# Ledger of designs, part 98: designed miniproteins, single chains, continued (3)

Each design is a single chain, and the fold is of that chain. pLDDT is the mean over its residues in the fold that is shown.

## One batch from the design tools (miniprotein)

Design m11624
Fold by ESMFold2-Fast:
Structure m11624 (fold): chain A 55 residues (1-55)
Amino acid sequence: SMEEEFEELKEKLVEKLREEGLSEDQIKTAVEVLDQIFEENPEAGKIMAEYFLKE
């Protein structure tokens, strides 16, 4: 489902942000913003997460 795909992308993003040395609070804030975007527009939330994961 779209929700399951988003959760997988979110998990990968959290891992990337930890590797980049972001604080726990910064990671939490980023996740909350993505969750809010996904709640309002699931397609936009997925696109945003995918863009942050691109090399």
Scores: mean pLDDT 82

Design m11625
Fold by ESMFold2-Fast:
Structure m11625 (fold): chain A 107 residues (1-107)
Amino acid sequence: MEARELAKKAGIKEEDFQLVVRGAATRATAEALRIIGDKIDEYLALKRANPDLPQEIFDKLGEEASKEGLKVLEEADQEVLELAKDKEAMVQAAEEERAYRRRVEEL
């Protein structure tokens, strides 16, 4: 909400803003899922090697995975907020997103 309002005040095109937001959200979600997946693998390896470990240790690993995933999403939100303050930076980010999408379409 706040980032969109800043972008409008800076004269940033809605299309450019939406491309950057969508790209950032997609990448952050993929990274958060990767981190959670890595932590699940660590959990399963630890449980397999040490089945008698207290449940509290496994609960802590789950909490740490959630915190790391949320941090990635929060960092993406902050990146978009900073870009919304700078029209030139947002236009550049949108062009990089378009270039990335073109490369994916070539695969």
Scores: mean pLDDT 81

Design m11626
Fold by ESMFold2-Fast:
Structure m11626 (fold): chain A 80 residues (1-80)
Amino acid sequence: SEKVEEFRKALESAKTPDELLEIVRKYAEEAVKNKDREFLTELAHLVVEIGIERKIPVETLQEIARLIVDAFKKLAEEEK
């Protein structure tokens, strides 16, 4: 998906944990608005992969995990 590739490039361009969190938040919110569970699932997978590769701090990974879980919860509410 082109959207997944754009997200990957955005993550790779992030220079700080705050930039990374903002990118994850933006794309997760867009996935919820579009009811795009498939993209949100791919987003979660890609963030974990890049997080490991870039040795992101555990605290930042925990905030990212919280954002992703919150996005899935919001998506479930939208599907009601």
Scores: mean pLDDT 80

Design m11627
Fold by ESMFold2-Fast:
Structure m11627 (fold): chain A 119 residues (1-119)
Amino acid sequence: SAEHEEAVARARRILQRLKERYPDAITDEEVDELMAFIEKLSLEERDGFIALLHAFQTLVDRLEAAGVRITPEEAKEFLKVIKEAGEKMQKAKTEDERNAILAEAVQKLREIADRLLSR
């Protein structure tokens, strides 16, 4: 549906902006892999995963606004959390399990951000 197409387009825009900011960490290959993954997800799983990508972008924007310069290696740490959450979501059997995976991933992204703010 149009709502699904808009969600996929939003995910691609988020990933393209992150790629433009951190091209050494978020490559065209990483974007294409994540987009292919998103297209295989159910509607509900897709919305949750896109919310996780938005959380990544929001935390990066907050760090940069606070004067924190994120290195490519640090950007890769955020990307690793996203990729691991995606892999766990594919194995999840229930909505509760998927929600727990997403909540854990958000917490891990926040822990990375807090560490970077303290340097």
Scores: mean pLDDT 84

Design m11628
Fold by ESMFold2-Fast:
Structure m11628 (fold): chain A 62 residues (1-62)
Amino acid sequence: TPSFWKAEEWEARQAAVADASPEEVEALRAQLAAQVRADAVDPEVLRRTGALAALEAERAAA
């Protein structure tokens, strides 16, 4: 399904967040947030978004 396989792909994108610029991280985060909202209550998608936020925080701290 479109939403489910996109979420799986965004999981791979989370790994790229560590090396991404702040602008790229913001864009990716916004896209993921839209996907999460579209899938509404999927706990896996929510957990992936949390991981992305954690990676972004670590990157900003570095």
Scores: mean pLDDT 57

Design m11629
Fold by ESMFold2-Fast:
Structure m11629 (fold): chain A 64 residues (1-64)
Amino acid sequence: MEEERKKYAQENIEEAIAEGMLFAISLEPDLEARKEALEAGIELAEEEKMEKMKKELEKELEKL
């Protein structure tokens, strides 16, 4: 039960961080800086093994 709750909390935190980051990046007027921020976020997600965050950021980068 504790392990299941921890996993659920981690996944929710990953989604919240991804959403917040995507919102902040959407306010960046420089397309190059926006792409760089997304790439940095993807690298961070890889290092921290945040698979959901990485997928969301990669999807947004592909739309640019």
Scores: mean pLDDT 75

Design m11630
Fold by ESMFold2-Fast:
Structure m11630 (fold): chain A 58 residues (1-58)
Amino acid sequence: ALELTAEGYEAYKKGDYEKAVELFTKALELDPSNEAARELLAKALEKLGKLEEAAAVR
């Protein structure tokens, strides 16, 4: 979970929002209480224009 969140954040910083969504989603599957991954997933979804999906994960 921690490693996936870190890799997702690196993808997010590089503008690879699709990969960031994939990695944060996997992090939340392993640890549903990971609020950092949830918030970053929402931000990555917003960057992709998936505003409804972003609202659903917050």
Scores: mean pLDDT 80

Design m11631
Fold by ESMFold2-Fast:
Structure m11631 (fold): chain A 90 residues (1-90)
Amino acid sequence: MERIEAELVDPASGVRQRATVDLERGEVRFEGETAADTGEKLPPLTPEERAQQVADARRLGEALMEIARKAGHPEDVEAVRAWLAQREAA
């Protein structure tokens, strides 16, 4: 079973969500906090925290793309690439 988990943090709000990618089923699921669930606006991440999260996300994304490519799911590779681009654009 090819199942991969990654943590996604919104750089604008600091809200944390967990992304679960099930390569066998071709599903991506998001679980965790939303801004509405916290009831308040969280402060944005510091530049150092953002840089560290981008580095961590890139490492995870490289592993996810490698596994998705080997599993024959090009749509998952594209989804991971888009996710990384959003984190780098913050």
Scores: mean pLDDT 60

Design m11632
Fold by ESMFold2-Fast:
Structure m11632 (fold): chain A 74 residues (1-74)
Amino acid sequence: VVDELRELAEKLKDKYPALAKQIENLIRLVETFDPETVRRYLSVHEPLLLRALEGAGVDPETIARFREVLAKIR
């Protein structure tokens, strides 16, 4: 999960540095906090992150990959 999020951040960092930073912050949260705290965070922030990716024009395949990775955390 963390390695998959890290790969997504690397892919996005050149064109979408702010979105890459949000994914980096999510990695830190996953590594630092318990699974219940992480799930609570994602219940609020996942829809906002997906909307931000779509609004920025990130390709559908990359967004689908992000959804798959987030589903593994839940």
Scores: mean pLDDT 78

Design m11633
Fold by ESMFold2-Fast:
Structure m11633 (fold): chain A 73 residues (1-73)
Amino acid sequence: MDTPEQLVEGAGLTPEQAESLRRFAETGDLTEIAGVNEERAKKIRELAEKKGMPVLGYVAILLTKGKLDEEVP
């Protein structure tokens, strides 16, 4: 049987990253994402707006490329 975990692994996200993104999509709270505090959440929203991107899409790109700590220290 296909599990959500197996599908996420194929997309380049860890199960924890996928769960965090799902929680953010459900609650609108960026601090659900592992390693994101309120200050980082604010910076992510500002950067997404500056780039003209949906916040969810921008965060998914940062996680997939492993750039969360690099782009949002």
Scores: mean pLDDT 70

Design m11634
Fold by ESMFold2-Fast:
Structure m11634 (fold): chain A 83 residues (1-83)
Amino acid sequence: SAAEEEMERARREAEEAARRLKETGSPAVGQFADGLMAEMERAIERYRREAERDPRALEKGKEAAVNARQAIEEALASERARR
């Protein structure tokens, strides 16, 4: 479905942002990125299960991925500003 495709696109964009953040070389920043990605993956799994009863749940999965990406991009901008 279009909603599933949008959620997967947002998930991939979050993964790419996390990869760039982890390239900064800071262990604390890497742990932060891994934590956000783990929360996003748990949210997407939960909303996929809910989508079996209500397809609107996929929109919440997309929002979880978008929120993770935004938090990671903010952290990346902060890391770049400190160097």
Scores: mean pLDDT 83

Design m11635
Fold by ESMFold2-Fast:
Structure m11635 (fold): chain A 56 residues (1-56)
Amino acid sequence: NQAEADRLLAEGLRLHAEGKELIAQGKITEGIGLILRGIGLAFDAGLLTGESISLK
């Protein structure tokens, strides 16, 4: 579903931003964890709609 995919992508982008902020604070492991989770949500959004994420 497109709406669900959009929601997951938005959440992934939020986690990515939070992860960057944590890295800036020196919380490298926690920041990387959030960034990876955000990437996972973006991929999940693509799989949910049967479409690959078009970042290229």
Scores: mean pLDDT 73

Design m11636
Fold by ESMFold2-Fast:
Structure m11636 (fold): chain A 86 residues (1-86)
Amino acid sequence: DAARRQALADGADQTYAQLSAQLLAQAEASTDSAVIQQLGQQLRDLARQLGETRIRILGVSQAEADALVDAENARIDARTAALIAA
């Protein structure tokens, strides 16, 4: 039902937030640009999985999922670039 689907989506959002925060903390603690780039790729993979989960659970359009993933990727890329430049 709709309430169960929303609860599953909320759980997926919470899991994404927790895992992405852990990966970002590892990137912020690193002084190795290769490690930061690898963690950035893992963050992008998590964002892609979130988009796929949103389509599967909530039935959002591919365009809506792609827009979410693109926005997350832009944030990840900006943050990893800033960490490498520091």
Scores: mean pLDDT 85

Design m11637
Fold by ESMFold2-Fast:
Structure m11637 (fold): chain A 56 residues (1-56)
Amino acid sequence: SSLEPFLRYLYEHDPEALRRNSLRRIAEGLGFKSLGAFNRAFTRLFGVSASELRRA
């Protein structure tokens, strides 16, 4: 899926959203069925978990 440009945009222009909001809320906003599905897609695209990018 073309999720990579969208998540990159979020990270670069609104990194505070990843930090401030729960990963579950972000996954819901992006249309994912579960946090697990979001994490799998994120890891496949970026090679790291969303939690690790949120930490940075």
Scores: mean pLDDT 63

Design m11638
Fold by ESMFold2-Fast:
Structure m11638 (fold): chain A 84 residues (1-84)
Amino acid sequence: MKDELMKRIEELEKRAPESLKPAIEYFKKGVELIDTDPEKAKEYFEKAMKLAEEVIKENPDDLKTRRVASELLRLAREMLASLK
C-alpha cells in the first residue's frame, strides 16, 4: 500500500517542475500519516490538491506541468476518497 504509493509519487516527482514540488511534499506527508493520523493525512492531501490546482492556474500554457499536476490531483482525490 504505502510502498506502491510512495514509488508512484517518487516517479512523478522526477518528472515534476520545481513549482509542483511543494504539492508533492504535502502528498508524501499525507501518505506517511495514513495509518497513524488519517485526519491529518486528509489535510495534507487537500493542501497538495490546492497547490497543484494553483500551479495549473499559474502555468496555463505549460502542457508538461499541467500533465504532472493533473496526475497528482487524481492521486490526491483517490486518497481522499479512500480515507472516507
Scores: mean pLDDT 80

Design m11639
Fold by ESMFold2-Fast:
Structure m11639 (fold): chain A 99 residues (1-99)
Amino acid sequence: EEREKIRELSIKLTAAALLVIGELLDMEFAGTLTPEQRAALERILKHLNEAMRALDAGDYETAKKHLEEALKIARDNPAISPDIVAALQEALDLVKELA
């Protein structure tokens, strides 16, 4: 069951990262991406990558902290999609079951 939750979390982290990349590219191609939005999305992606690395190491507390930081960045930036906020919240809820 724990192994299944780890797999589910890995899938959710990957999905969140792809969603962030997709939003970044869509806004860049639309010419609507501000420097502040780019910096926020890049910081979220960095935290997601660190959370995935922590998960691979079995460090759920570190993965949780990176997800909390990513979620805070997303919530502090109103131009970031609610879908990204939702994806980060789902990943955070799941890592809390492992921490």
Scores: mean pLDDT 86

Design m11640
Fold by ESMFold2-Fast:
Structure m11640 (fold): chain A 61 residues (1-61)
Amino acid sequence: SAGDALRDYLLSRGFSEEDATIAAEEAERRLKEGESVEAIARRFSQQLALPQAAIRRALSA
């Protein structure tokens, strides 16, 4: 799922399992509520200091 792919990506960047899980759950919730992948990726890029394109790719897998 998009959340699982994001969680795996965050773990690969050195985030804790707790932080990666919280972020993945938030992303899944936002997707379910109709927020676009691009908007979520931009938000997470700014908050986590990670490349927007990498987050977008994880969420689109």
Scores: mean pLDDT 85

Design m11641
Fold by ESMFold2-Fast:
Structure m11641 (fold): chain A 60 residues (1-60)
Amino acid sequence: ELPEIEGARSAEELAERLEEYYKQHPDNPELARMLAVAYESAGDTEKAAEYRQKAEEIEK
């Protein structure tokens, strides 16, 4: 991987890492929110919306 000028690559890598934690702690709404933010920063608004919805579902 080359040094990224855009944060999108780092955001995607962070999203993958957080996804691992989320799978281990599916009842943790903060992890789902972090995933949503990471995917949004990466430009993946569909996945961001999905994880926001999951976070809300957990908190309800």
Scores: mean pLDDT 72

Design m11642
Fold by ESMFold2-Fast:
Parts: structure tokens; C-alpha cells; sequence
Structure m11642 (fold): chain A 57 residues (1-57)
């Protein structure tokens, strides 16, 4: 899934502290601003990309 691939990349960027690039990756993958911000929050709290995708569906 393109959305799952974006969340996997966003997690790598979050782990590096690059929240701006993580947000951009999610928005470019078709997430809304609200979904992207919630995804960043969940990834920062230690959720997996798969858990984040399930939470947003």
C-alpha cells in the first residue's frame, strides 16, 4: 500500500527528529493535514506504521 510505505518512511524521519519531512511525505501520499498530524503523534508515541494506518481507517 502506498499509504503504508509513506508511514514507514515517516517513522524513519520521526525517529531522526525530522518532523517537517515526515509531514510532507504523509501529505504527498494523500493523507489529510489532520490525518498526517495524528499519524505523527502516534508514531512519536511508538506506534508501528501498521497500527497508525489501522487507527486512521
Amino acid sequence: SKRLEALEKAKELVDEGDYYEALKVLLEAGFTREEALEALKLLREGASPEEVLEALE
Scores: mean pLDDT 86

Design m11643
Fold by ESMFold2-Fast:
Order: C-alpha cells, then sequence, then structure tokens
Structure m11643 (fold): chain A 62 residues (1-62)
C-alpha cells in the first residue's frame, strides 16, 4: 500500500539521518490516517535525536 511504502522510506531516512525528510514522510502518514506507522516513525526520530543530543552534551561537560 502507499502508507507501507511511505513508512519504509521514512524509516530509511531516519537511518540516513535525513530527519527533515523523515518528519515530512511522518506527516504524510498522519494525513493518510496510518497513525500506527506515523507513530513508529516519530518514535524512531525522537530516539535517534535524543541519543545524539545526550552524547554531545555529555562530551561537552567533560
Amino acid sequence: SMSEELKEKALEAVEKEKYEEATRLEKKLFELGDIKSAMEVGVKVLEKAVKKVVEKKLEEKK
């Protein structure tokens, strides 16, 4: 389905650190009513972003 294809592209964008693309695709999933896939993408983006920020902040405070 179209939503499955968008989910796949969004998850790949997260892996490649293309967060603007990933969030754009997440928004399209919400617009299509695929809340479950949109939530999964959103969680992955937050997980990656939070981990990167925490790692950077910890290094700065050394």
Scores: mean pLDDT 78

Design m11644
Fold by ESMFold2-Fast:
Structure m11644 (fold): chain A 60 residues (1-60)
Amino acid sequence: SEIAALEERIRQLERAARETLAILGGLLNLPIPQEFIDRVQAELEALRAEIERLRAAEAA
């Protein structure tokens, strides 16, 4: 289903973001750009909102 595909994309994005933060902050000891955090958060919120819209549409 489209919802299952979006949930998988959320999991992949969360994993990729976690790995990037571990490399930049942990391994390289670099400051994490706030813009990067804001972008990832906005993308996750957009995907979650799309899942909610699809669920509402399927219930109608």
Scores: mean pLDDT 80

Design m11645
Fold by ESMFold2-Fast:
Structure m11645 (fold): chain A 62 residues (1-62)
Amino acid sequence: IEELKEAAKKIVSIKDEEIREELAEKLKEYMISLGVPEEVAEKVKEAILKKDLEKAIELLEK
C-alpha cells in the first residue's frame, strides 16, 4: 500500500503527459497483479491522469 501511494505521488509529479499516462497504465497493471480489483485500479489511473492525488490515495486506502 505505501509503495503504491509513493508511486502515485511520483507519477502525478511528472510533467510529461505521455510519460505520466504510460506510468499510470503500468501502475494499474501492477495493482491488478497484487489483487486490486480492475475497476479500482482504473479509477486510480484516472485520478492520477487528472492530477487528483488526494482521490488516488483515498482509493488506495479502501
Scores: mean pLDDT 78

Design m11646
Fold by ESMFold2-Fast:
Structure m11646 (fold): chain A 67 residues (1-67)
Amino acid sequence: MVEELLRKALELAEEGKAEEAIEQLSKASKLVTDPKVQEAIEKAGVALATGNFETAIKYLKEALELL
């Protein structure tokens, strides 16, 4: 479920849909207990909120690799 939410957030970020991607990250964040995955999600969320899609995609891929 967390992986599915992060994969959907990655897809939405690649489409430039920051608000929808952040919604998926918010759902994933509530299910994650690993602090490294949580940090990657938080960094991706900040990047999406500031319009930095390249950085967001980087951190989303990192979060997926840490699962």
Scores: mean pLDDT 85

Design m11647
Fold by ESMFold2-Fast:
Structure m11647 (fold): chain A 85 residues (1-85)
Amino acid sequence: MKEEKLKEAAKLAEEGAKLLEEGKYEEAAELYKKAIEAAKEAGNEQLETAGLDGLAEALEKAGKTEEAKELREKVLERRREAQAA
């Protein structure tokens, strides 16, 4: 079950990254949101943080600067905690 969610999260993140490269920022953001949900269900904090980073980039490029800023701050906090361990 959790391994299935881990695979789903990774696939959704890869599809999101492809859409981001194609300039489809809103669609990329939706896929990253789904990837984050799947990563949470899988209990994989690293994949969840990577999904949040991808979502922040997609939102920023889509012009949703405030939402992107909030997510970037959350990603920085998570990465600092991981490095401080």
Scores: mean pLDDT 80

Design m11648
Fold by ESMFold2-Fast:
Structure m11648 (fold): chain A 84 residues (1-84)
Amino acid sequence: TKASLAALKAAIAANPNNADAYNNLGLAYLKLGKYESAIASFKKAIALNPSNAAAYLNLALAYYQLNKLANAQQYYNKALAISN
């Protein structure tokens, strides 16, 4: 919802280095069908915490929803590598 997006953006404003908040923002955008905004949020989460396997998996899902299968496969493989 817009209220959930506002709360997540407020959390990020309070702590801009919170990788989990960016991952949650990306998930909120996915639920709204805003896949490009979700991708930007997940990429920010990964930039802040490159070991966040969940953010890579979510990024792969967002690319899959846009039918960008090569990008989806790339980030899915990254998630698997981190999870091992």
Scores: mean pLDDT 84

Design m11649
Fold by ESMFold2-Fast:
Structure m11649 (fold): chain A 65 residues (1-65)
Amino acid sequence: MQMEKDYFEALALMAVSVGLLKSAEVEGDKFKLTVDASDEEGIRTATELKKVLEEAGFEAEVEVV
């Protein structure tokens, strides 16, 4: 579980680094993924990552700004 959390945190950080997400925050086992409302690719990426995180047993929220 700790190794999986580190992996998903690294994946979210990579998505931020390449501009697919505006930011990613982790609080406990909850992920908050922020994306621009006009960024269709970012919204798609955040939605898919949320699904993967939830399937892995984490909580995930997508915040559209």
Scores: mean pLDDT 78

Design m11650
Fold by ESMFold2-Fast:
Structure m11650 (fold): chain A 62 residues (1-62)
Amino acid sequence: MIEARVFDTVEEAAAYLAKLPPDAKVTIVGERGTVTADSPEEAIAKLPELGEGPYLVIAEVP
């Protein structure tokens, strides 16, 4: 299942990511580009590199 959500802050995006299954694939689009992660934990670690919000978070659950 694919779910897409927009968050204005790093804290809101991180809170959402922390609730996803640990094997969910995540793509985040932010001001400074796009990151792809094979887990929500990896996505949270990369989130500060994207600059300021809003952040488009696309989660793919197997």
Scores: mean pLDDT 81

Design m11651
Fold by ESMFold2-Fast:
Structure m11651 (fold): chain A 72 residues (1-72)
Amino acid sequence: VIELLEKAKEAVEKGDLEEALKLLEEAYRQAVIERAPQSVLDAIAQAARAARRGDTEKALEYLEQAIELAKK
């Protein structure tokens, strides 16, 4: 999950929100399979919503939160 979230963050930083959304959707599916805590799932979902709105600042904020939560 962490690797996918870091790739999504890189995509957002490059302005490729379409690629970021694909990576976030894949990360969400992987997190569900791995039975990640709800806090991780919520952070990924919030990052995806921000990316869909074109809100790069919020997408990065939620991505960083999801990565930090996933490390626990």
Scores: mean pLDDT 82

Design m11652
Fold by ESMFold2-Fast:
Formats: structure tokens, sequence, C-alpha cells
Structure m11652 (fold): chain A 80 residues (1-80)
């Protein structure tokens, strides 16, 4: 499978660099990001080109490309 190098931009402006197969689901991507940040992956929202990514969608189906930026947001439950 083709590997994608993605940049995950956090709300504070920090950018996390990650390399993942294009065939994984958004759920698996959230698990990888959550592990790196120490945050429950269920609390993560990933936004690509202004649209939230669906949890059961594959990265290649979302048309993510090598070098793309994904915005990371936290659900309100994170702050409660």
Amino acid sequence: SKMLKLYVRLEDGTVLEIEVPEDISVEELKEIIGEKLGIDPELLVLIYNGIPLLTDEQLKAAKLKDGDVIELRLKPEYYN
C-alpha cells in the first residue's frame, strides 16, 4: 500500500508529522494521533479542507494525498 506523509495541525499551532498507509481508516488514524498526544481518540475530530472526516472512511476515499495538512480539533467532552 502507498504511504502518506501527513501534517496534523493542532489548535495551538503545533504540527505533528505522521506517516501512515493510505488504506487505513480515519478511526485508525485517530488511534495513532491519540496515542502520540495521550488523548482518547474518540475525543478527536479531524478536518480536511474544512470538512470533518468520517470515522469509518478510508484515507484514500477521503482523497488525502502525500504532504496534506489535517486540522485537529477536540470535542467539548475533552474540557469537561
Scores: mean pLDDT 85

Design m11653
Fold by ESMFold2-Fast:
Structure m11653 (fold): chain A 78 residues (1-78)
Amino acid sequence: SPVEKARELLKKAKEYYDQGKYEEAIKLGEEAARLSEGKDPVLKAEALNLIAQALLKQGRHEEAQKYFDESVETLRKA
């Protein structure tokens, strides 16, 4: 299912993040967020939070804040 695919992508994104491969983590996180859209708000929020953390590691503070805000809003609407 799309949700199962999203979980696997998020797991790989976390592995890339731990390796300092932030661009790869962001790309997989974005796909995980897309696949969980309207189906699993907790999984979407986790993916958005990981993207934000990776952006923060790259010094992209304003972009990171937008993803953190979207993560919080995703959980608030659930």
Scores: mean pLDDT 90

Design m11654
Fold by ESMFold2-Fast:
Structure m11654 (fold): chain A 63 residues (1-63)
Amino acid sequence: EVERQREALATEQRLLDAGLSPLEVRIYLRHRFLGLTLDQIAAAFGISRATVERYVARAEAAL
């Protein structure tokens, strides 16, 4: 939906402005806006679930 996509783009810019890496931002956006679980994101990116959890927590703290 257009509103959801606009919110996602605004969130991406806010997180980048806060100093998060593009990878951290992409992981958070997939969790927040695509509804992917931490395990699904870990599998898709080839990283540990603990790393995904850390990235999501950092993004939430930056907003």
Scores: mean pLDDT 79

Design m11655
Fold by ESMFold2-Fast:
Structure m11655 (fold): chain A 56 residues (1-56)
Amino acid sequence: SDAEGIRNGIEKAEELLKAGDKKGAAAVAGSAYRDALRNGDEELAKRAKEIVEEAK
């Protein structure tokens, strides 16, 4: 996925966290993290990983 798609995934995961859906947030952020690593985007990977950790 491109950087825009990854950012959209991160925003969705943040919305799920705010809604109290930790399981959904972890799943979406986990996907964004894998996409960011594949895309070589360290900043987006870090943001996605922080959401995964927060969702635990």
Scores: mean pLDDT 85

Design m11656
Fold by ESMFold2-Fast:
Structure m11656 (fold): chain A 88 residues (1-88)
Amino acid sequence: MKPKLTVTVEVEGRRATLTIEGEPNAAKMAAQIAEKALRDAGARDIEVKVEGNTATITFEAESEEQARAAAQHAVDALKKAGFDVTVT
């Protein structure tokens, strides 16, 4: 059975926050995968915080559209890595 993740995406202008919730080891691995995907999508000022079952990733893009695209790229990367991702 695939490890389950709940990903909350919050976008405010050019800044976005991804909140990834799952099992502790799954959240940590998901944060690493998401950070790489965000960097590959051109996100900058990426800050990652992992606490127990929750990983919070904050980043900046050149526009709100690019921030949403980068967040979607991170979600797609998590799905490709074998996680069962629910987006809220």
Scores: mean pLDDT 84

Design m11657
Fold by ESMFold2-Fast:
Structure m11657 (fold): chain A 80 residues (1-80)
Amino acid sequence: MSMKLEEARELFLRGAAAADAGDLETARRLILEGVRLAIEAGASDAELSEMVAEAVRAAPTREAADQVVRLFSQAYKEAS
C-alpha cells in the first residue's frame, strides 16, 4: 500500500475511536481527511470499502460503527 493509503487507513481507525469517544467533530475531520488522501492516492471504490469495513469492525460499539458509516458516506460525497 502507498504511504497515502496507509495514512488514510490510520485516519479511518482514529475516526472510529473518536466516534466511540463521542467526539463526532473529530471523527468527521479524521474520516474526511482519510477519504481525501485515499482518493488522491488513486484508491478504488473497492479499496475504500475495505478500509471502511476495517474501521467498522474496529469500532468498539454498534453506535460508533454506525457513526463511522454515516461520516464516511458524507465525506465521500464531499471529497468526490
Scores: mean pLDDT 81

Design m11658
Fold by ESMFold2-Fast:
Structure m11658 (fold): chain A 58 residues (1-58)
Amino acid sequence: MEEYLEKAREAIEKGDKEAAEKYLEKAQQEVFRLWSEGRTEEALEYAKEIGELLKELK
């Protein structure tokens, strides 16, 4: 999870919207995995972070 979020932030910083969207998509899949494992609090925290990063993209 953190790896995908860090890569997404790096891509946003570099202006690589396509790479950022790809990493955020992978992070979103990780959120679904955490949710299915019953790690609800952790999944919600990461979902919020992903949402904020998506708002940085046009």
Scores: mean pLDDT 80

Design m11659
Fold by ESMFold2-Fast:
Structure m11659 (fold): chain A 58 residues (1-58)
Amino acid sequence: SLAEAEALVAKAGEALRAGDIATATEYALQAQKLAPEYRVELVRDAAGRIVGARLVPR
């Protein structure tokens, strides 16, 4: 299930880069249901731009 949550977080990161906040939110919520011991964290570059998302232990 963790691998499924990581795949959903990768899709959320893709949607965020495309500017699709609604789709990104849905994927992130699904990932949280599969990995409740983890939180979804946004990955940003040096300029503050969102380049992805990852799962981090709570």
Scores: mean pLDDT 78

Design m11660
Fold by ESMFold2-Fast:
Structure m11660 (fold): chain A 88 residues (1-88)
Amino acid sequence: DKVREFAKKQLEKVKEAKPDNKDNINSLEATITNIIVLLEEGEISEEMALRLIEIHTEITLKYDVFSDKATELLNEETKKLIEEEKNK
């Protein structure tokens, strides 16, 4: 599965860059699992799933995912994706 292989690569990228950040890695893994469930249930497209995984990975690399700043950035990027999809 293309999405699962992409998710695996993104998780490995975070593990290589921040191996001691176990809580952030665990949070990203849970988020990716939820994205894959939404894809399997037909709630989102493959393109949207790939974009969501990429955004969550980039934020996890730069920020503590439990910080207010990470939450704000995730909300902003998610709104941007919804707007882009709406305009297609």
Scores: mean pLDDT 75

Design m11661
Fold by ESMFold2-Fast:
Structure m11661 (fold): chain A 89 residues (1-89)
Amino acid sequence: SLSPELREFAAELVAMVRQGAPAEEVLALTEERMKTADREEQAVILLATSTALERLPNGPEEARRLAEEMERRAAELFEEIARERERRR
């Protein structure tokens, strides 16, 4: 389950995208949020950002490439977390 703070952040991203915010503004908010996040929370933030960027109507190809990169980073971070948990057993 998402923390209340992360749920609010996700709602803010969705609202920004629906209001026509540019990709760079969404990314700036995401980078600011990640500064205080742990690794697991960073992975969820990256996934939420990727989803928001993918939903931009008529977005430039750069927005799609950024969404793909953020999703890849989230997947890699989740895999690293899983491997670290396995190694501690």
Scores: mean pLDDT 76

